# Ledger of designs, part 76: designed miniproteins, single chains, continued (4)

Each design is a single chain, and the fold is of that chain. pLDDT is the mean over its residues in the fold that is shown.

## One batch from the design tools (miniprotein)

Design m14627
Fold by ESMFold2-Fast:
Structure m14627 (fold): chain A 55 residues (1-55)
Amino acid sequence: FLIKLVELIDKKKYDEAVKLVTKNTDFSEDEATNLLKTDPLKLYWRIWLEKAAKA
């Protein structure tokens, strides 16, 4: 899921990335959109979510 999220962000498919986040996490659409708009926060949250998913 996280790898696919990174690919969608890299391809600038933000709408699809937001939907993927909301389906696989407890984040709302607004929260997912904010994460995608904030470049450094987006990177940190991706890493954090990956660690949480593996834990």
Scores: mean pLDDT 65

Design m14628
Fold by ESMFold2-Fast:
Structure m14628 (fold): chain A 84 residues (1-84)
Amino acid sequence: EEILKKIEEVEKIVEELLNEKDEKKAKELEKEGLKLMKEIREKIGEEEFKKISEEVRKKTSSLRDDSIAMRKKQFEILREYAKK
């Protein structure tokens, strides 16, 4: 469940980012989120992460103009994968 915990942490960071008005705080949250996402990718493996990313891209194609909704959907799919 290490991967699931990291995914949940990234999702919390994204939620904080969506509500953060201070640009400095937003940049720090984004930096932390990117670090955790790298760790998730390394743990899942590049090939599996690529498959998940492609599935997300296909399922979120209708949301391309809403980057926030796309990001939320990405984290939902990642959490579902981690539970398997």
Scores: mean pLDDT 69

Design m14629
Fold by ESMFold2-Fast:
Order: C-alpha cells, then sequence, then structure tokens
Structure m14629 (fold): chain A 62 residues (1-62)
C-alpha cells in the first residue's frame, strides 16, 4: 500500500502528467461521482487519465 501510494505520487509528478486509476478514484470521490465515470474519458484506453482527459471529465460531470 505505501509502495503503491508512492508510485501514484511519482506518476502525478511524472513528465507525462497522467493520473493512475487510484488517483482517478480519489478525484471521483472528491467530486461525488464514480471512478468509472472519470475513466470513461480515457480515450486511448491506457487505464490512466491525462490532465486533458481528467479536465474534460470534470467539466462534463461537475
Amino acid sequence: EEALKLGTELVRASPDGTLTREQAAEVAAAMGVSADALLAFDKDGSGKLTALEAGAAVAALA
């Protein structure tokens, strides 16, 4: 769990600016929506959200 948490923080600081599924779930919980609703905006099917995809999801769901 600690290793996973550190991994997600490293991804957040990564040059590609992607959110992992875990980070997407935390954002979804803060918004009061399901993580699956945010992940529906994963257009490339990578299982991660770019900052652009996350922004589009927030705009559509908020």
Scores: mean pLDDT 63

Design m14630
Fold by ESMFold2-Fast:
Structure m14630 (fold): chain A 83 residues (1-83)
Amino acid sequence: LAERAAELLREAAEAVRDKDPQLSEDLRRVAELVRRERDPRRLARYLRGAVDGLEMMEKMGLATEETRKILEELRRLAEEVER
């Protein structure tokens, strides 16, 4: 789970790099933290933070089909971590 979460967060960072460089950097840092995270509650919090960031991009009209697909996968992964 942690490695898949880190991979997906890196994909999200790349997808948003040109439209939101700050969110891209934040997502890359979270991906590194997530890869080492053993606490499922902290892992869920990181994933929810990433979901919130991508949802904000959608509300601002910056979302693409790629970012929407990644957002859907992040939502499913967050639910899996929370059971």
Scores: mean pLDDT 79

Design m14631
Fold by ESMFold2-Fast:
Structure m14631 (fold): chain A 59 residues (1-59)
Amino acid sequence: MPKEYIAVEDFEAKSLTELTLKKGQRVLVLEEIDDENWLVQSLESGQTGFVPKKYLKEI
């Protein structure tokens, strides 16, 4: 089952593969691809993209 996380601070995408998040937005972690970045889906927009894991906290 995908894990649900919350953005602990704002993150702005710097590339087309990254997902912009605002603090308090919830995401599903789809894949933990490396130590830095996770592939997530926004529960608000349905969009997918990479986010640095340091911006996310499990709820």
Scores: mean pLDDT 80

Design m14632
Fold by ESMFold2-Fast:
Structure m14632 (fold): chain A 82 residues (1-82)
Amino acid sequence: MPEELLKESLAYIEQGDLSKGASLGTSASLIAIADGDVEKARQISTTVLEASTRVNGDDLLERARSYGFDDVAARIEEILRE
């Protein structure tokens, strides 16, 4: 069920395996879409993105700064301070 895949996705993200977490999160979202629940797919995608940002925010912040995306860097810093 998509809820079980989301739970597993979040566990991998918490462990630092963002690649496996993203893969499982994508699978959960696609299953929700196949079941006709687009709202649930959107919620799953948002939850995975926010969790990934909280775990890997420092790396994302450095990438945003290296590309000169100051607005994106400021938003990542804001999320990490919450």
Scores: mean pLDDT 77

Design m14633
Fold by ESMFold2-Fast:
Parts: C-alpha cells; structure tokens; sequence
Structure m14633 (fold): chain A 80 residues (1-80)
C-alpha cells in the first residue's frame, strides 16, 4: 500500500514537473524532482528511485536542464 502510494505520487509529481519544464519553469520542475528523489531514497525503494531518475533525466535533457545536474543524476543512476 505505502509503496503503491509513493509510486503514484512520484508519477503525478513527474508529470507536473514535465508540465512546469514545458512552461519554462525549470527551477520549479527541478524542486519537485528533488523532493521525489529524496522521498524514494528515504523509503529505500531502489527500483522506484531508478524510474524517477530515468524520467527526470529525460525531462531535463528535453527542456534544457543544467548539464552538471544531468551528469550528477546519470552517476546516481549508474549506482542503482
């Protein structure tokens, strides 16, 4: 139940982040992504964390995210 609730919140948060990035609100999108990464990491849900990182990378690469942040997320993904 808790894992499914967290997964659903992550899915909705990532959709909102992509919408914000598309509107040029990349700073707000990054904040939402960071919050979901933190929650999944604290929960120890490695598979969900991997999915969040993969989707976050796609959003940042598509909408012009910071190359340093993109590199950090790629390194985090390699460790999962």
Amino acid sequence: AEREALRKRAEEALKEAEKLAKEGKLEEAIKIIEEMISEASKAGERDLLKEILEKALKILEKYGGDPTLIALLKEALKKL
Scores: mean pLDDT 80

Design m14634
Fold by ESMFold2-Fast:
Structure m14634 (fold): chain A 72 residues (1-72)
Amino acid sequence: MLRERITEAIEEARRSGDAEAGARRIVELLEEAGLTIDLSTALTLVREVLAGRVSAEQAAEAALTIARDRAA
């Protein structure tokens, strides 16, 4: 499921410490689903998870909400 794949990508970024790779993967996953998100927005969400301010699941939900809002 899309949310779970985004959550996994963020968790991988947290494990590696590579926020840019995580942000790029979120953009790719959303584009595969016919949605779009700004790379800088995705990067901000990944950085919030790496800083411990939000969970990967919360960031994934935020990314989906932003992308779906733009598609509507």
Scores: mean pLDDT 85

Design m14635
Fold by ESMFold2-Fast:
Structure m14635 (fold): chain A 63 residues (1-63)
Amino acid sequence: MEVHVYEGLTPAQAANAAVMIINTYGGEVLVTGTEDRLIATGESPKGKAIGVAEGDKATVTIE
């Protein structure tokens, strides 16, 4: 399991970071959740990738 954390972002930057990072792993991105907590999921050659954007923070986990 690999975890990347990005802080000090605007909420829009956090959401964009989560989606863009998942896209760079070559997976199809499914976005769910609310404006307060956006969840992006994708499949990659390395495994399942999950990005979460909440407030000024984006967290990406690869399993």
Scores: mean pLDDT 67

Design m14636
Fold by ESMFold2-Fast:
Structure m14636 (fold): chain A 92 residues (1-92)
Amino acid sequence: DLAMQLFLRGNDGAPLHLSGEEVRARLLAVGVPEDVADAIAALFDARDTLDASALLPILDRVPPELHLPVMEVLEEAVGAPAGSARAVAATF
């Protein structure tokens, strides 16, 4: 997904404002599979900043219909302006 790649690369190295547990809970709430939510949460516990290169292979396991909800969780996690993920998704 080009929108997901652009959003993640644009926010690569951004400080993380959510814990792994908080990200996991939000991802499960939007319907992300438990194994994927666990993998993303583990990265958030191991990193202080967003690692786009580590996240992209994990996000390839997320169904396309969940990409915007996942980007909105990551938007909150990096403190990006509200609607940034939706604006990127609307372009592609």
Scores: mean pLDDT 82

Design m14637
Fold by ESMFold2-Fast:
Structure m14637 (fold): chain A 75 residues (1-75)
Amino acid sequence: SIDDAVLEAYVLLSSDSPASVERGLAILKSSEEVLQRFLELLKTMPQSEIDALKARLATVDDPFAAELLAQLDTL
């Protein structure tokens, strides 16, 4: 389900493993609907969790990670 994909992406992106972060980004890339639902979930999250995610995305050499980081700045 979309909710399962969103939660899996969040867990993977919360990992300190580069391979897990890459898999989390791949899930978000697979479906516009999953990406939009993920962004809606982040709007309900504490700022500390958003900041931790931004710090992780900043270390990733992926144009999609850079775009996602820019979108998080608008939350």
Scores: mean pLDDT 84

Design m14638
Fold by ESMFold2-Fast:
Structure m14638 (fold): chain A 68 residues (1-68)
Amino acid sequence: MEEFEKELKKIHEEYRKKVQEINDEAVRLSKEDLSPEERLARAQRLMDEFEKIRSEYLKKINEILKKK
């Protein structure tokens, strides 16, 4: 049981760190004077990165949950 909790904590902390990095970049973009085209391109890239991070997080959580 302790091992299960440690695995969940590690997965959550890794996800939180990655999400924080995406959030920091999004905040940075909101403060930069970028062209509309550049802003859109970077925003789309951040959305793609976030979806990959979220998908990996959910996959890891589901795998842990399947172990009961």
Scores: mean pLDDT 78

Design m14639
Fold by ESMFold2-Fast:
Structure m14639 (fold): chain A 85 residues (1-85)
Amino acid sequence: SDYEKGKKEAEKFIKTKDPKEISNKTLLAYSFLLAGVEVPLEDLKRLEGFFEKIIEYLKKNNADPRTIAYYEKLLKKVKEQIEKL
């Protein structure tokens, strides 16, 4: 499906990025966010930038709108957590 294609594109983006662009701290913060664990402000800011980059990548590659919406929802959660701090 187009959703599965978009998801694979996002996963490829994550896997093929230079570790300097997707730091271990950003990936760890992502894992904490998915697990519903509280994330430090500095890691939330890194995660915000990461999701903005992945959304831009997906849009440039005409990814499935559902995949884009998924990452936009995650970005919204990050921004809401930052605003509460």
Scores: mean pLDDT 76

Design m14640
Fold by ESMFold2-Fast:
Structure m14640 (fold): chain A 67 residues (1-67)
Amino acid sequence: MEFNEEVGKFLKENKLQELFGLRNDGVWDVAGQQAVKEFQAANGLEDDGIPDEKTLEALLKKKEELE
């Protein structure tokens, strides 16, 4: 299973890439992984740069707060 493709699609559909200052195009690369790692560290999650279910839930909540 290609985790990067799944994550990129999820982030694009929810317009979450824009929260990292990235283009909302569904592409998930090294810059995206670094942005996720920083987000994970800021939210008390394991900062491995791999967005798991908890990381994606936190991103959705952050988007709701900024809308």
Scores: mean pLDDT 68

Design m14641
Fold by ESMFold2-Fast:
Structure m14641 (fold): chain A 59 residues (1-59)
Amino acid sequence: SHLEETVADNMINAVRSGRLDDAEGIARAAKDAGLNMEEIARIAEERGYPEAAEAVRRA
């Protein structure tokens, strides 16, 4: 959905900027909000950011 795409984009931007703590915080907030974590991880991985996908799966 649009929300999962927005979260994936924000996580990719945080990782790309070297802000891994921000990426982990974003992932936890998305999980707490009940978003589809697998979809977020898949979007990040498909866009070439496996480290962002890993942060999602660790949350």
Scores: mean pLDDT 83

Design m14642
Fold by ESMFold2-Fast:
Structure m14642 (fold): chain A 100 residues (1-100)
Amino acid sequence: SAGQQAIRQAIAMLRLAIRELEEASEEEKKKVVENIVKAVEQQLAALEANPDTPAEVRALMRETLARLKEASKIEDPEESAKEAIRILEEAVRRLEALHA
């Protein structure tokens, strides 16, 4: 279904974001976190524009975006990246539960 496809696409994107943060150098981490915030904002806008998107998925992605924006404000790039990874991993687990 369109809802299941949306969940699969969200999971794939968040997993890619985790990998990008894990592979980023200290110099790149701040920029990568900022890029991930923008990517999640764009995906959330697309999900909210689609009436077939489950409300739980929209709510979870809104919560995830809000948490990522707060993580991006952490001045230390290592702490910012670590918090972003934690938020993204939680979002993946919760989306996988919705897809089961």
Scores: mean pLDDT 86

Design m14643
Fold by ESMFold2-Fast:
Structure m14643 (fold): chain A 70 residues (1-70)
Amino acid sequence: MSPQEVREEVLRLTAEALREIGDMVDELLKAKQSGDQEKIEQMKKQMDERSEELTKEVRERIEEIDRLAS
């Protein structure tokens, strides 16, 4: 895979993740307005998990470039 192809794939995955995180932020704001502490904690956990998943996916794609460039 070329570096440009990996770049385009990373941008696509990042755009998808940002849209999902945006939806989670909206839910978090609603939970804060209602004082639903359990939902606030749940949404924070989901956002953290999604951020970790994105970081892992990006890292795996970058490792493919490292193997080709090494």
Scores: mean pLDDT 77

Design m14644
Fold by ESMFold2-Fast:
Structure m14644 (fold): chain A 87 residues (1-87)
Amino acid sequence: EFPVIEVSDEEAYKIFMELLDYKLDPEKRAEYEAQRAQARALRNKIMELVSQGKKDEAIKLAEEASKSPDPYVAETAKFMLEVIKKE
């Protein structure tokens, strides 16, 4: 699980990746980076759809992602889903 962070997703991701670089070997780091990239891409896609007024598509994407076995992806999707539905 990840803590609630108020910094930008890009800054949080950079800090997180920098910490991982010291704890994981290069091959495991690359695998983990790929998993994190999926969560970041999902967040960006949801925000893009919302900014384009495609709220229904953003909700569907977030609902599908909320069922992900990756806890970072699932928690990100659940948070985004609540934010979108509030509007």
Scores: mean pLDDT 70

Design m14645
Fold by ESMFold2-Fast:
Structure m14645 (fold): chain A 73 residues (1-73)
Amino acid sequence: MDEELQRQLEQMQAIYDDALQDATDLLAQGASPADVKATLRARYGPQLRALGFSDEDVDDLITTIVNQAQASL
């Protein structure tokens, strides 16, 4: 099986988990969803683009993460 694909999936999962935790923490501290999205784009956007995500895909993923964090609160 493709070891490179497995490493990429592990990196994506780690970024997703870290971003979801950051979104949850920031929202719990009273940050607006817009500010949380901006923070996550700045922190995780370069890492996601390095994995082959477009800017549009990054924005969609971050929006999904923030919406999931809000639904969990």
Scores: mean pLDDT 83

Design m14646
Fold by ESMFold2-Fast:
Structure m14646 (fold): chain A 106 residues (1-106)
Amino acid sequence: SVDDVIQQVRQIFQETLEKATQAIQNNDLDALLNTLKEMQKKVRELLEQANVDPMTITKIEMRFIALSTEAWIMFRQNVPQDEMIARLKQQLQDILDAVEAALRRN
């Protein structure tokens, strides 16, 4: 069901936030970027399996690219870890909302 797929997506987002938070606390940019890349792949596979339209999938993928770019910039600018975590959490929530909306519209 759509609700089962949404539950899987929510679990992926929760696990990603936990791993990303750990990477930020360890000052490990490579671990953070790899965590976001793995999440992007898993979310794309779920959306494709749910037969979501390619344009919607592309728009969601662009949000992940923007998030990864922002994470890289924040690391370079030495943004405080708590601000970086708060920003990441907000951006991940926005992406989750877009994914759930796409799944419910299909």
Scores: mean pLDDT 88

Design m14647
Fold by ESMFold2-Fast:
Structure m14647 (fold): chain A 88 residues (1-88)
Amino acid sequence: SAELEALLAEAERHAQKGIEAYEAGKYEEAARHFFRAALLLEEAIRLIEDPEERARLQGLLEEIRRKAREAAEKAGLDPEEVEEEVRK
């Protein structure tokens, strides 16, 4: 659907911004972008009926969440707190 495509595109955009911020040493900014990408992926997964595609995106979600946690830790922040802030 157009909504699914938009969610995936926005998730990719935030993941890319997270990578760019991380490479620039902006770890707090990187963590926030990665957690935002994860939230958008969670929403996209709920729209997918194919179990195989859902499993693939769940793997990607886990990888992005791992990157988000690493970035938050490098910024000296609690990853769980950053994720909660991004969810608001």
Scores: mean pLDDT 89

Design m14648
Fold by ESMFold2-Fast:
Structure m14648 (fold): chain A 100 residues (1-100)
Amino acid sequence: DDVPQVLLEAVRLLDDVSGKGVRLASSKKDYDTANKITRAAAELSVLLSQLDDRNDLDGVRQVTELIKKADEYVLKGDLQGAVKALEEAVRVAREQLDRL
């Protein structure tokens, strides 16, 4: 059926944040951080789809707020903060799925 607007906004934001974070990390030759961002973003993309499949839109919203926090860290140039926020988003998404 129709993809929920909340999911579309989450995926769009995740793609934007991960792209900016990877570009910033790569510009600093910090490939370990770039790889962590890429990995967390890939896991979050799968987890967001799984939350949508389980009709947990509140879970999608909670994950989206952590992705927004990661965006703020990327904008500040705080790549470690961005990684922690994305890893927290992965943790929250997994906990939401385990609760369903």
Scores: mean pLDDT 86

Design m14649
Fold by ESMFold2-Fast:
Structure m14649 (fold): chain A 88 residues (1-88)
Amino acid sequence: MEAVLEELRRRAERLVEGGVISEEEARTLVEAAELLIRKDYEGVFELIRKGEGARRAVALAAGHLAAKGVITDEQVEAIGAEIEKVEK
């Protein structure tokens, strides 16, 4: 679990260096991953409501965790549905 979070942190640092995301988005991405690992869906929902950058961070974190087998594709779909609901 810690190894998955460390890999995500390194990936987030590379995305910031490449100009793809901001340092604030990188912090939110790690926070989203920690909330998803703890199954704190209320916390994830609050992040989704903060704005577009936070929603991108949540989506990136969920995708990374699913790729590593930490969460299921069904959980990713449920998170995506909440993002779409807020974007409307």
Scores: mean pLDDT 80

Design m14650
Fold by ESMFold2-Fast:
Structure m14650 (fold): chain A 90 residues (1-90)
Amino acid sequence: KVKEILELLEKGKLEEATELFKTMSEKEQQEFIEEVIKKARELRKEGKYEEALELLENALKVLKAAGVPAKDILELEVEEGILLIEIGLS
């Protein structure tokens, strides 16, 4: 499921991604958040800052639409903040 939802995010299919997320187990939801952070960091290391930002923004939209508590998305929001600072310094 994690790979499937990541593919939906890359395609901009946020409604489908949100519905899929809601069917996932707590473990799969946590793995999705971890993979988004990992992918965003990989893109950032490759200098693909706009792609990393888009991934984080789309993931945050899905998580917020699915009703995920603020405490559980904080790490993603921190990662986005770090990326925005790095873009501003570049």
Scores: mean pLDDT 80

Design m14651
Fold by ESMFold2-Fast:
Structure m14651 (fold): chain A 95 residues (1-95)
Amino acid sequence: KEDDIAVADIVEALGNVLFKKGDYEGAAKQYEIAAKLYEKVDPKSDRVAEAYLNLGKAYEKMGKKDKAIESYQKAIEVGTGEIRKEAEENLKKVK
């Protein structure tokens, strides 16, 4: 389980690098892998919420509105505090 978190952290970091380079498709793929790995450890964690928030941002950049909405809703469902608030604000903007 700790190994799954460590791998998820690395995969999410790779997603962040790809997102900054403008490779939104590559970023989305990495964020989805990270979210699934975090979910295997604790499905209701802020780590899962942050991965879905980042996935939603990547889908939004790709013009995949429905997938962005779905990802933001997932981040809201499991997220707390600032992560949840950011996901709610991003969801309102894509409506």
Scores: mean pLDDT 86

Design m14652
Fold by ESMFold2-Fast:
Order: structure tokens, then sequence, then C-alpha cells
Structure m14652 (fold): chain A 96 residues (1-96)
């Protein structure tokens, strides 16, 4: 439960960092993968630890997406941040 929520948090942080460094199609693709990973980890947390673990993972994913939006630069960075935000929204809905 707690470990799964921590994994969801790390996935969200990865999405944020990928969005920060996005500098073209490769960066956008990597950010998309990170966002999908964050959502998947939140679903795993829900299965293993129930609502509490899912809420923690969803919150971490939201924080990661917000950080990605702050630091994204240029069109590719904006797309990377959007992928991270969508991943966070999916994680939040899964925790619901």
Amino acid sequence: AKEAAEEARRAAEGAAETAKSAKGPSGVAAAGVAAVGASAETLIALRRGGKEAGEEGARAAEEGAEEAKKRAKGPDGEKAAEFAERGAEAAREAAE
C-alpha cells in the first residue's frame, strides 16, 4: 500500500522532470510514457492499498503535473506538460 503510493509519487516526479527537459519529439514521447506510468502506479496502489493509497498517488501525480507545467518551455515542452497533466487527471479519477 504505502510502497505503491510512493511509486506513484516517483512516477509523477518523473513526468515533471521529463516535461522540464523536453526539447523535441523525443522529449514529448518520454513525457507521455512518464504520465502513463503515473496513472498505472495509482491503479496499482488502489488495488493493493485501497482508497488511501490511491488518494496519495493521485495527489503526487497532480503535484508532478503542476511542476511540469511551470517548467515546460516551447511547443514540445507544452505538449509534455499536457501529457503529464492528463496522467495526473487519470490517476485522480482512478483514486475516486
Scores: mean pLDDT 60

Design m14653
Fold by ESMFold2-Fast:
Structure m14653 (fold): chain A 76 residues (1-76)
Amino acid sequence: DEIKEKIGEANNLRAQGLYYKALGDQAKARGDLILTEKGDKEVADALNKQGAEYYKKGDELIAEAEKLEEELKKEA
């Protein structure tokens, strides 16, 4: 069932997108902690950059899920 397969794929993409956003939150929190406790701006900046990359990945996956949801509306 193509419709059921697409629903499952959209749900999986959304879940993965949220997971990457959570990784971004964690990377940012680690960066803030390192900056506060050790003053290591280079490490903090690297962790914040990694967090931004995770947010971008999460947003892209969620956008793919939303596109698939729009395709499902056309099939209904």
Scores: mean pLDDT 84

Design m14654
Fold by ESMFold2-Fast:
Formats: sequence, structure tokens, C-alpha cells
Structure m14654 (fold): chain A 63 residues (1-63)
Amino acid sequence: DIPASVLRLREEAKKVQNDSFRQAIEVELDEFEASEGESTEVEVGRLLAIIGLLEDARLHEQS
């Protein structure tokens, strides 16, 4: 499920029009995928933070 969530977040990030927000989301996803030995709880927390960045990008684009 986590790999599928990461893939979906990457697809959503590609749709972000603002270069700075898109880059920030992509960097966080790259760092998340580079991490290993983390617990599922920690991994879920990191994904929720990335989702928050994506939501911030959407709010900015609506402005």
C-alpha cells in the first residue's frame, strides 16, 4: 500500500503548476524512498506530511 501511495503522490506532484511547490514535494518523496528500516507508523507519518505539502500547493494554485 505504501509503494502505491508514493506512486500516486508522484503523479499528483507532476500536476502541480508552481515549480517551487512541485520541487519541494518531489524532494520529500525522494528522501522518503531513500529511507529504510523505518517502522510503518513513521512511514505513514512522513506520507501524511507529503500529502500536506501537496494540499498547500493546491491552495496556492487556487489563489
Scores: mean pLDDT 74

Design m14655
Fold by ESMFold2-Fast:
Structure m14655 (fold): chain A 81 residues (1-81)
Amino acid sequence: SSEEESKLPQIDARGKTKEQLMEEFKQLLEKGVKKVRVLTSTKPDDDSGINTLGAILELGGRIVDSQKIDDHTTLLLVEFK
């Protein structure tokens, strides 16, 4: 990761719905933020990964990178137009 990427805003998506994540992404987009780090869980009781994908697709974003933090946690780099 670059120094630029380490200073990007980070959203913790764990336990959040698609609608909550869309609102958080919209607030960042209104501030001119085009890249965001998103912390997601792969635990069976957490849909943050699919909810994040759904939110970014609806807002015209994409996943540009992913980093495994531990066995149940992935950090996504998301980019918007």
Scores: mean pLDDT 82

Design m14656
Fold by ESMFold2-Fast:
Structure m14656 (fold): chain A 62 residues (1-62)
Amino acid sequence: MEQLFEQLEKKADEILDRYRDNVDEAERKVSELIMENRSKLSRQQIEQLMRRVSERIREIRK
C-alpha cells in the first residue's frame, strides 16, 4: 500500500476510536478526512477506505 493510504487508514482508526461514544460524529470526521484527500487517492483506494470505515462503524454499533 502507498504511504499516504496507510497513514489515512491509521488516522481514520484514531478518529473512530476517539469518537466511539458518538459514532455519527466519528463518521462525519472520517468522511471529511477522506474527502480532503480524495484527489490524492485512486478510486480503488477511496472505495477500500470507505468500506473499511463503514465496517468499523458497524462493529462499534454492534
Scores: mean pLDDT 76

Design m14657
Fold by ESMFold2-Fast:
Structure m14657 (fold): chain A 70 residues (1-70)
Amino acid sequence: STVELVRERYGVPYLPTLKEMIDLIENENASKEELLEKYPELVESMGFENLSKEELLKELQRRVESIEAV
């Protein structure tokens, strides 16, 4: 799946990237469009067009928690 391909592609850098995206949303009030411009492949793989900014934030948090739980 696209999600599996993104995880394989970004590996260890994937977790820092997810945390940076969360920081941009929570502390810098970044839009979905700003995230897409900065991380196009990653945001597209998450189905950005079908997710609200709040849903995207929850998905990012879920992925961070899943990785850190390993």
Scores: mean pLDDT 70

Design m14658
Fold by ESMFold2-Fast:
Structure m14658 (fold): chain A 70 residues (1-70)
Amino acid sequence: SEDEELEYESRILRYMHEAKRPLSLSELAEAFPDISRSTLSRILRTLVEAGLLEYDRKTKTYSVRNIGFV
């Protein structure tokens, strides 16, 4: 459900903010064993498209994107 995906999104973002480092899909799958890898991959893509995460194709890692206006 949408409510379940919003809960997963919040949990993932909080974990990544606390980790303060790039994380692979495999590392995130280990951190969230209750979330299927396909669902996790979809949520991560949504967060990248929303501008909340950045994906590095060379390292295959996700990191929190901080978009500040100066």
Scores: mean pLDDT 80

Design m14659
Fold by ESMFold2-Fast:
Structure m14659 (fold): chain A 96 residues (1-96)
Amino acid sequence: EDPREKAVELRAVLRGDKSALEKLYELFKQRLKEEGLNVLSIEAEIFEDGTMLITLLFETEEDARRAARLLNQIARETGVEVLAMALSTGEIVEIE
């Protein structure tokens, strides 16, 4: 009954220019809000080598999968490469 005990983690590693990574993160936050996805937590770190790690927690696997699809779409729109994306359930999200 604690949503955090059933939390699904989405981890994504992205590569791009700092400005593109920052634009992706802002658009992604906006799209998550517009879709009404219940995000329990969101963390992002941009590294000096042009990579970004995003970690999100969701109550359901379906919400995590929807977020993964949104992130892939926004990455294509911003010219950001998705290097890796995985759910804590052990499923690797296939990059198109």
Scores: mean pLDDT 79

Design m14660
Fold by ESMFold2-Fast:
Structure m14660 (fold): chain A 81 residues (1-81)
Amino acid sequence: SMMEERLRELEEKLRELLARAQREGLEYLALLLQVLLDGTVTGAPDAPPDAVAEEWLARLSEEELRIIEEYAYLVRKRRAE
């Protein structure tokens, strides 16, 4: 399926983004991406919303945000089937 191939492509891009977040010490973004990729129900980071927003939005490009959004959309779509 083209959807399955696209999910694998997006997963690879998200794993690259996770590695970058880990290298840059973006702990909240790294945890968010790991939960999204692995589906692990680990607790969300205990952080004020402003700190999370600053780390996430200030460090991500529009393309990286689109990758996260598309992956989340396709994962939800797959689960709904």
Scores: mean pLDDT 70

Design m14661
Fold by ESMFold2-Fast:
Structure m14661 (fold): chain A 62 residues (1-62)
Amino acid sequence: SIAELEEQIAKAYAETRKKVEELTQLAKQSTPEEARKYRMEAMGAAVEGGEKQAELIRKKRE
């Protein structure tokens, strides 16, 4: 259903935001080497989350 997809989109958005925020905070508290890794992971999480949301929106348009 559309409502179920909208709920999944909202959850995916919230999960992605939380993960990116946590990784960004870890980067700020880490050595320069570890900070680089956390920032790359945060970027990857943002891209993955965005793609997941786009797929759910595409399914909703069917």
Scores: mean pLDDT 84

Design m14662
Fold by ESMFold2-Fast:
Structure m14662 (fold): chain A 80 residues (1-80)
Amino acid sequence: SMENLEKLKKIGKLVLETAEKAKLSEEEKKEVKIAVEDWISNPDLSDEEVKNSVETLLRKFKIPKELAEELLKEINKILE
C-alpha cells in the first residue's frame, strides 16, 4: 500500500542515517542501502518483518547499542 511504502521510506532514511552515525565504511553503507531498496520494492512487508530486517542489519554491522536503541525507538513511532 502507499501508506506502507511511505513508512518503509521513512524507516530506510533512519537506517541510513544510523549507518552514517555509526561510521560504517562506504561498502557497508552500500549493503545497507541495498537492503533498504529491497524493503521499498516489497511494500507488503509486515511491521514485524521490517523490525526483524532492521535488527538483522544492526547485528551484522555491530551498530553501537545507544544508536540501535535510538533507531528502534524512532521506528516504533513510525509503525504506531
Scores: mean pLDDT 84

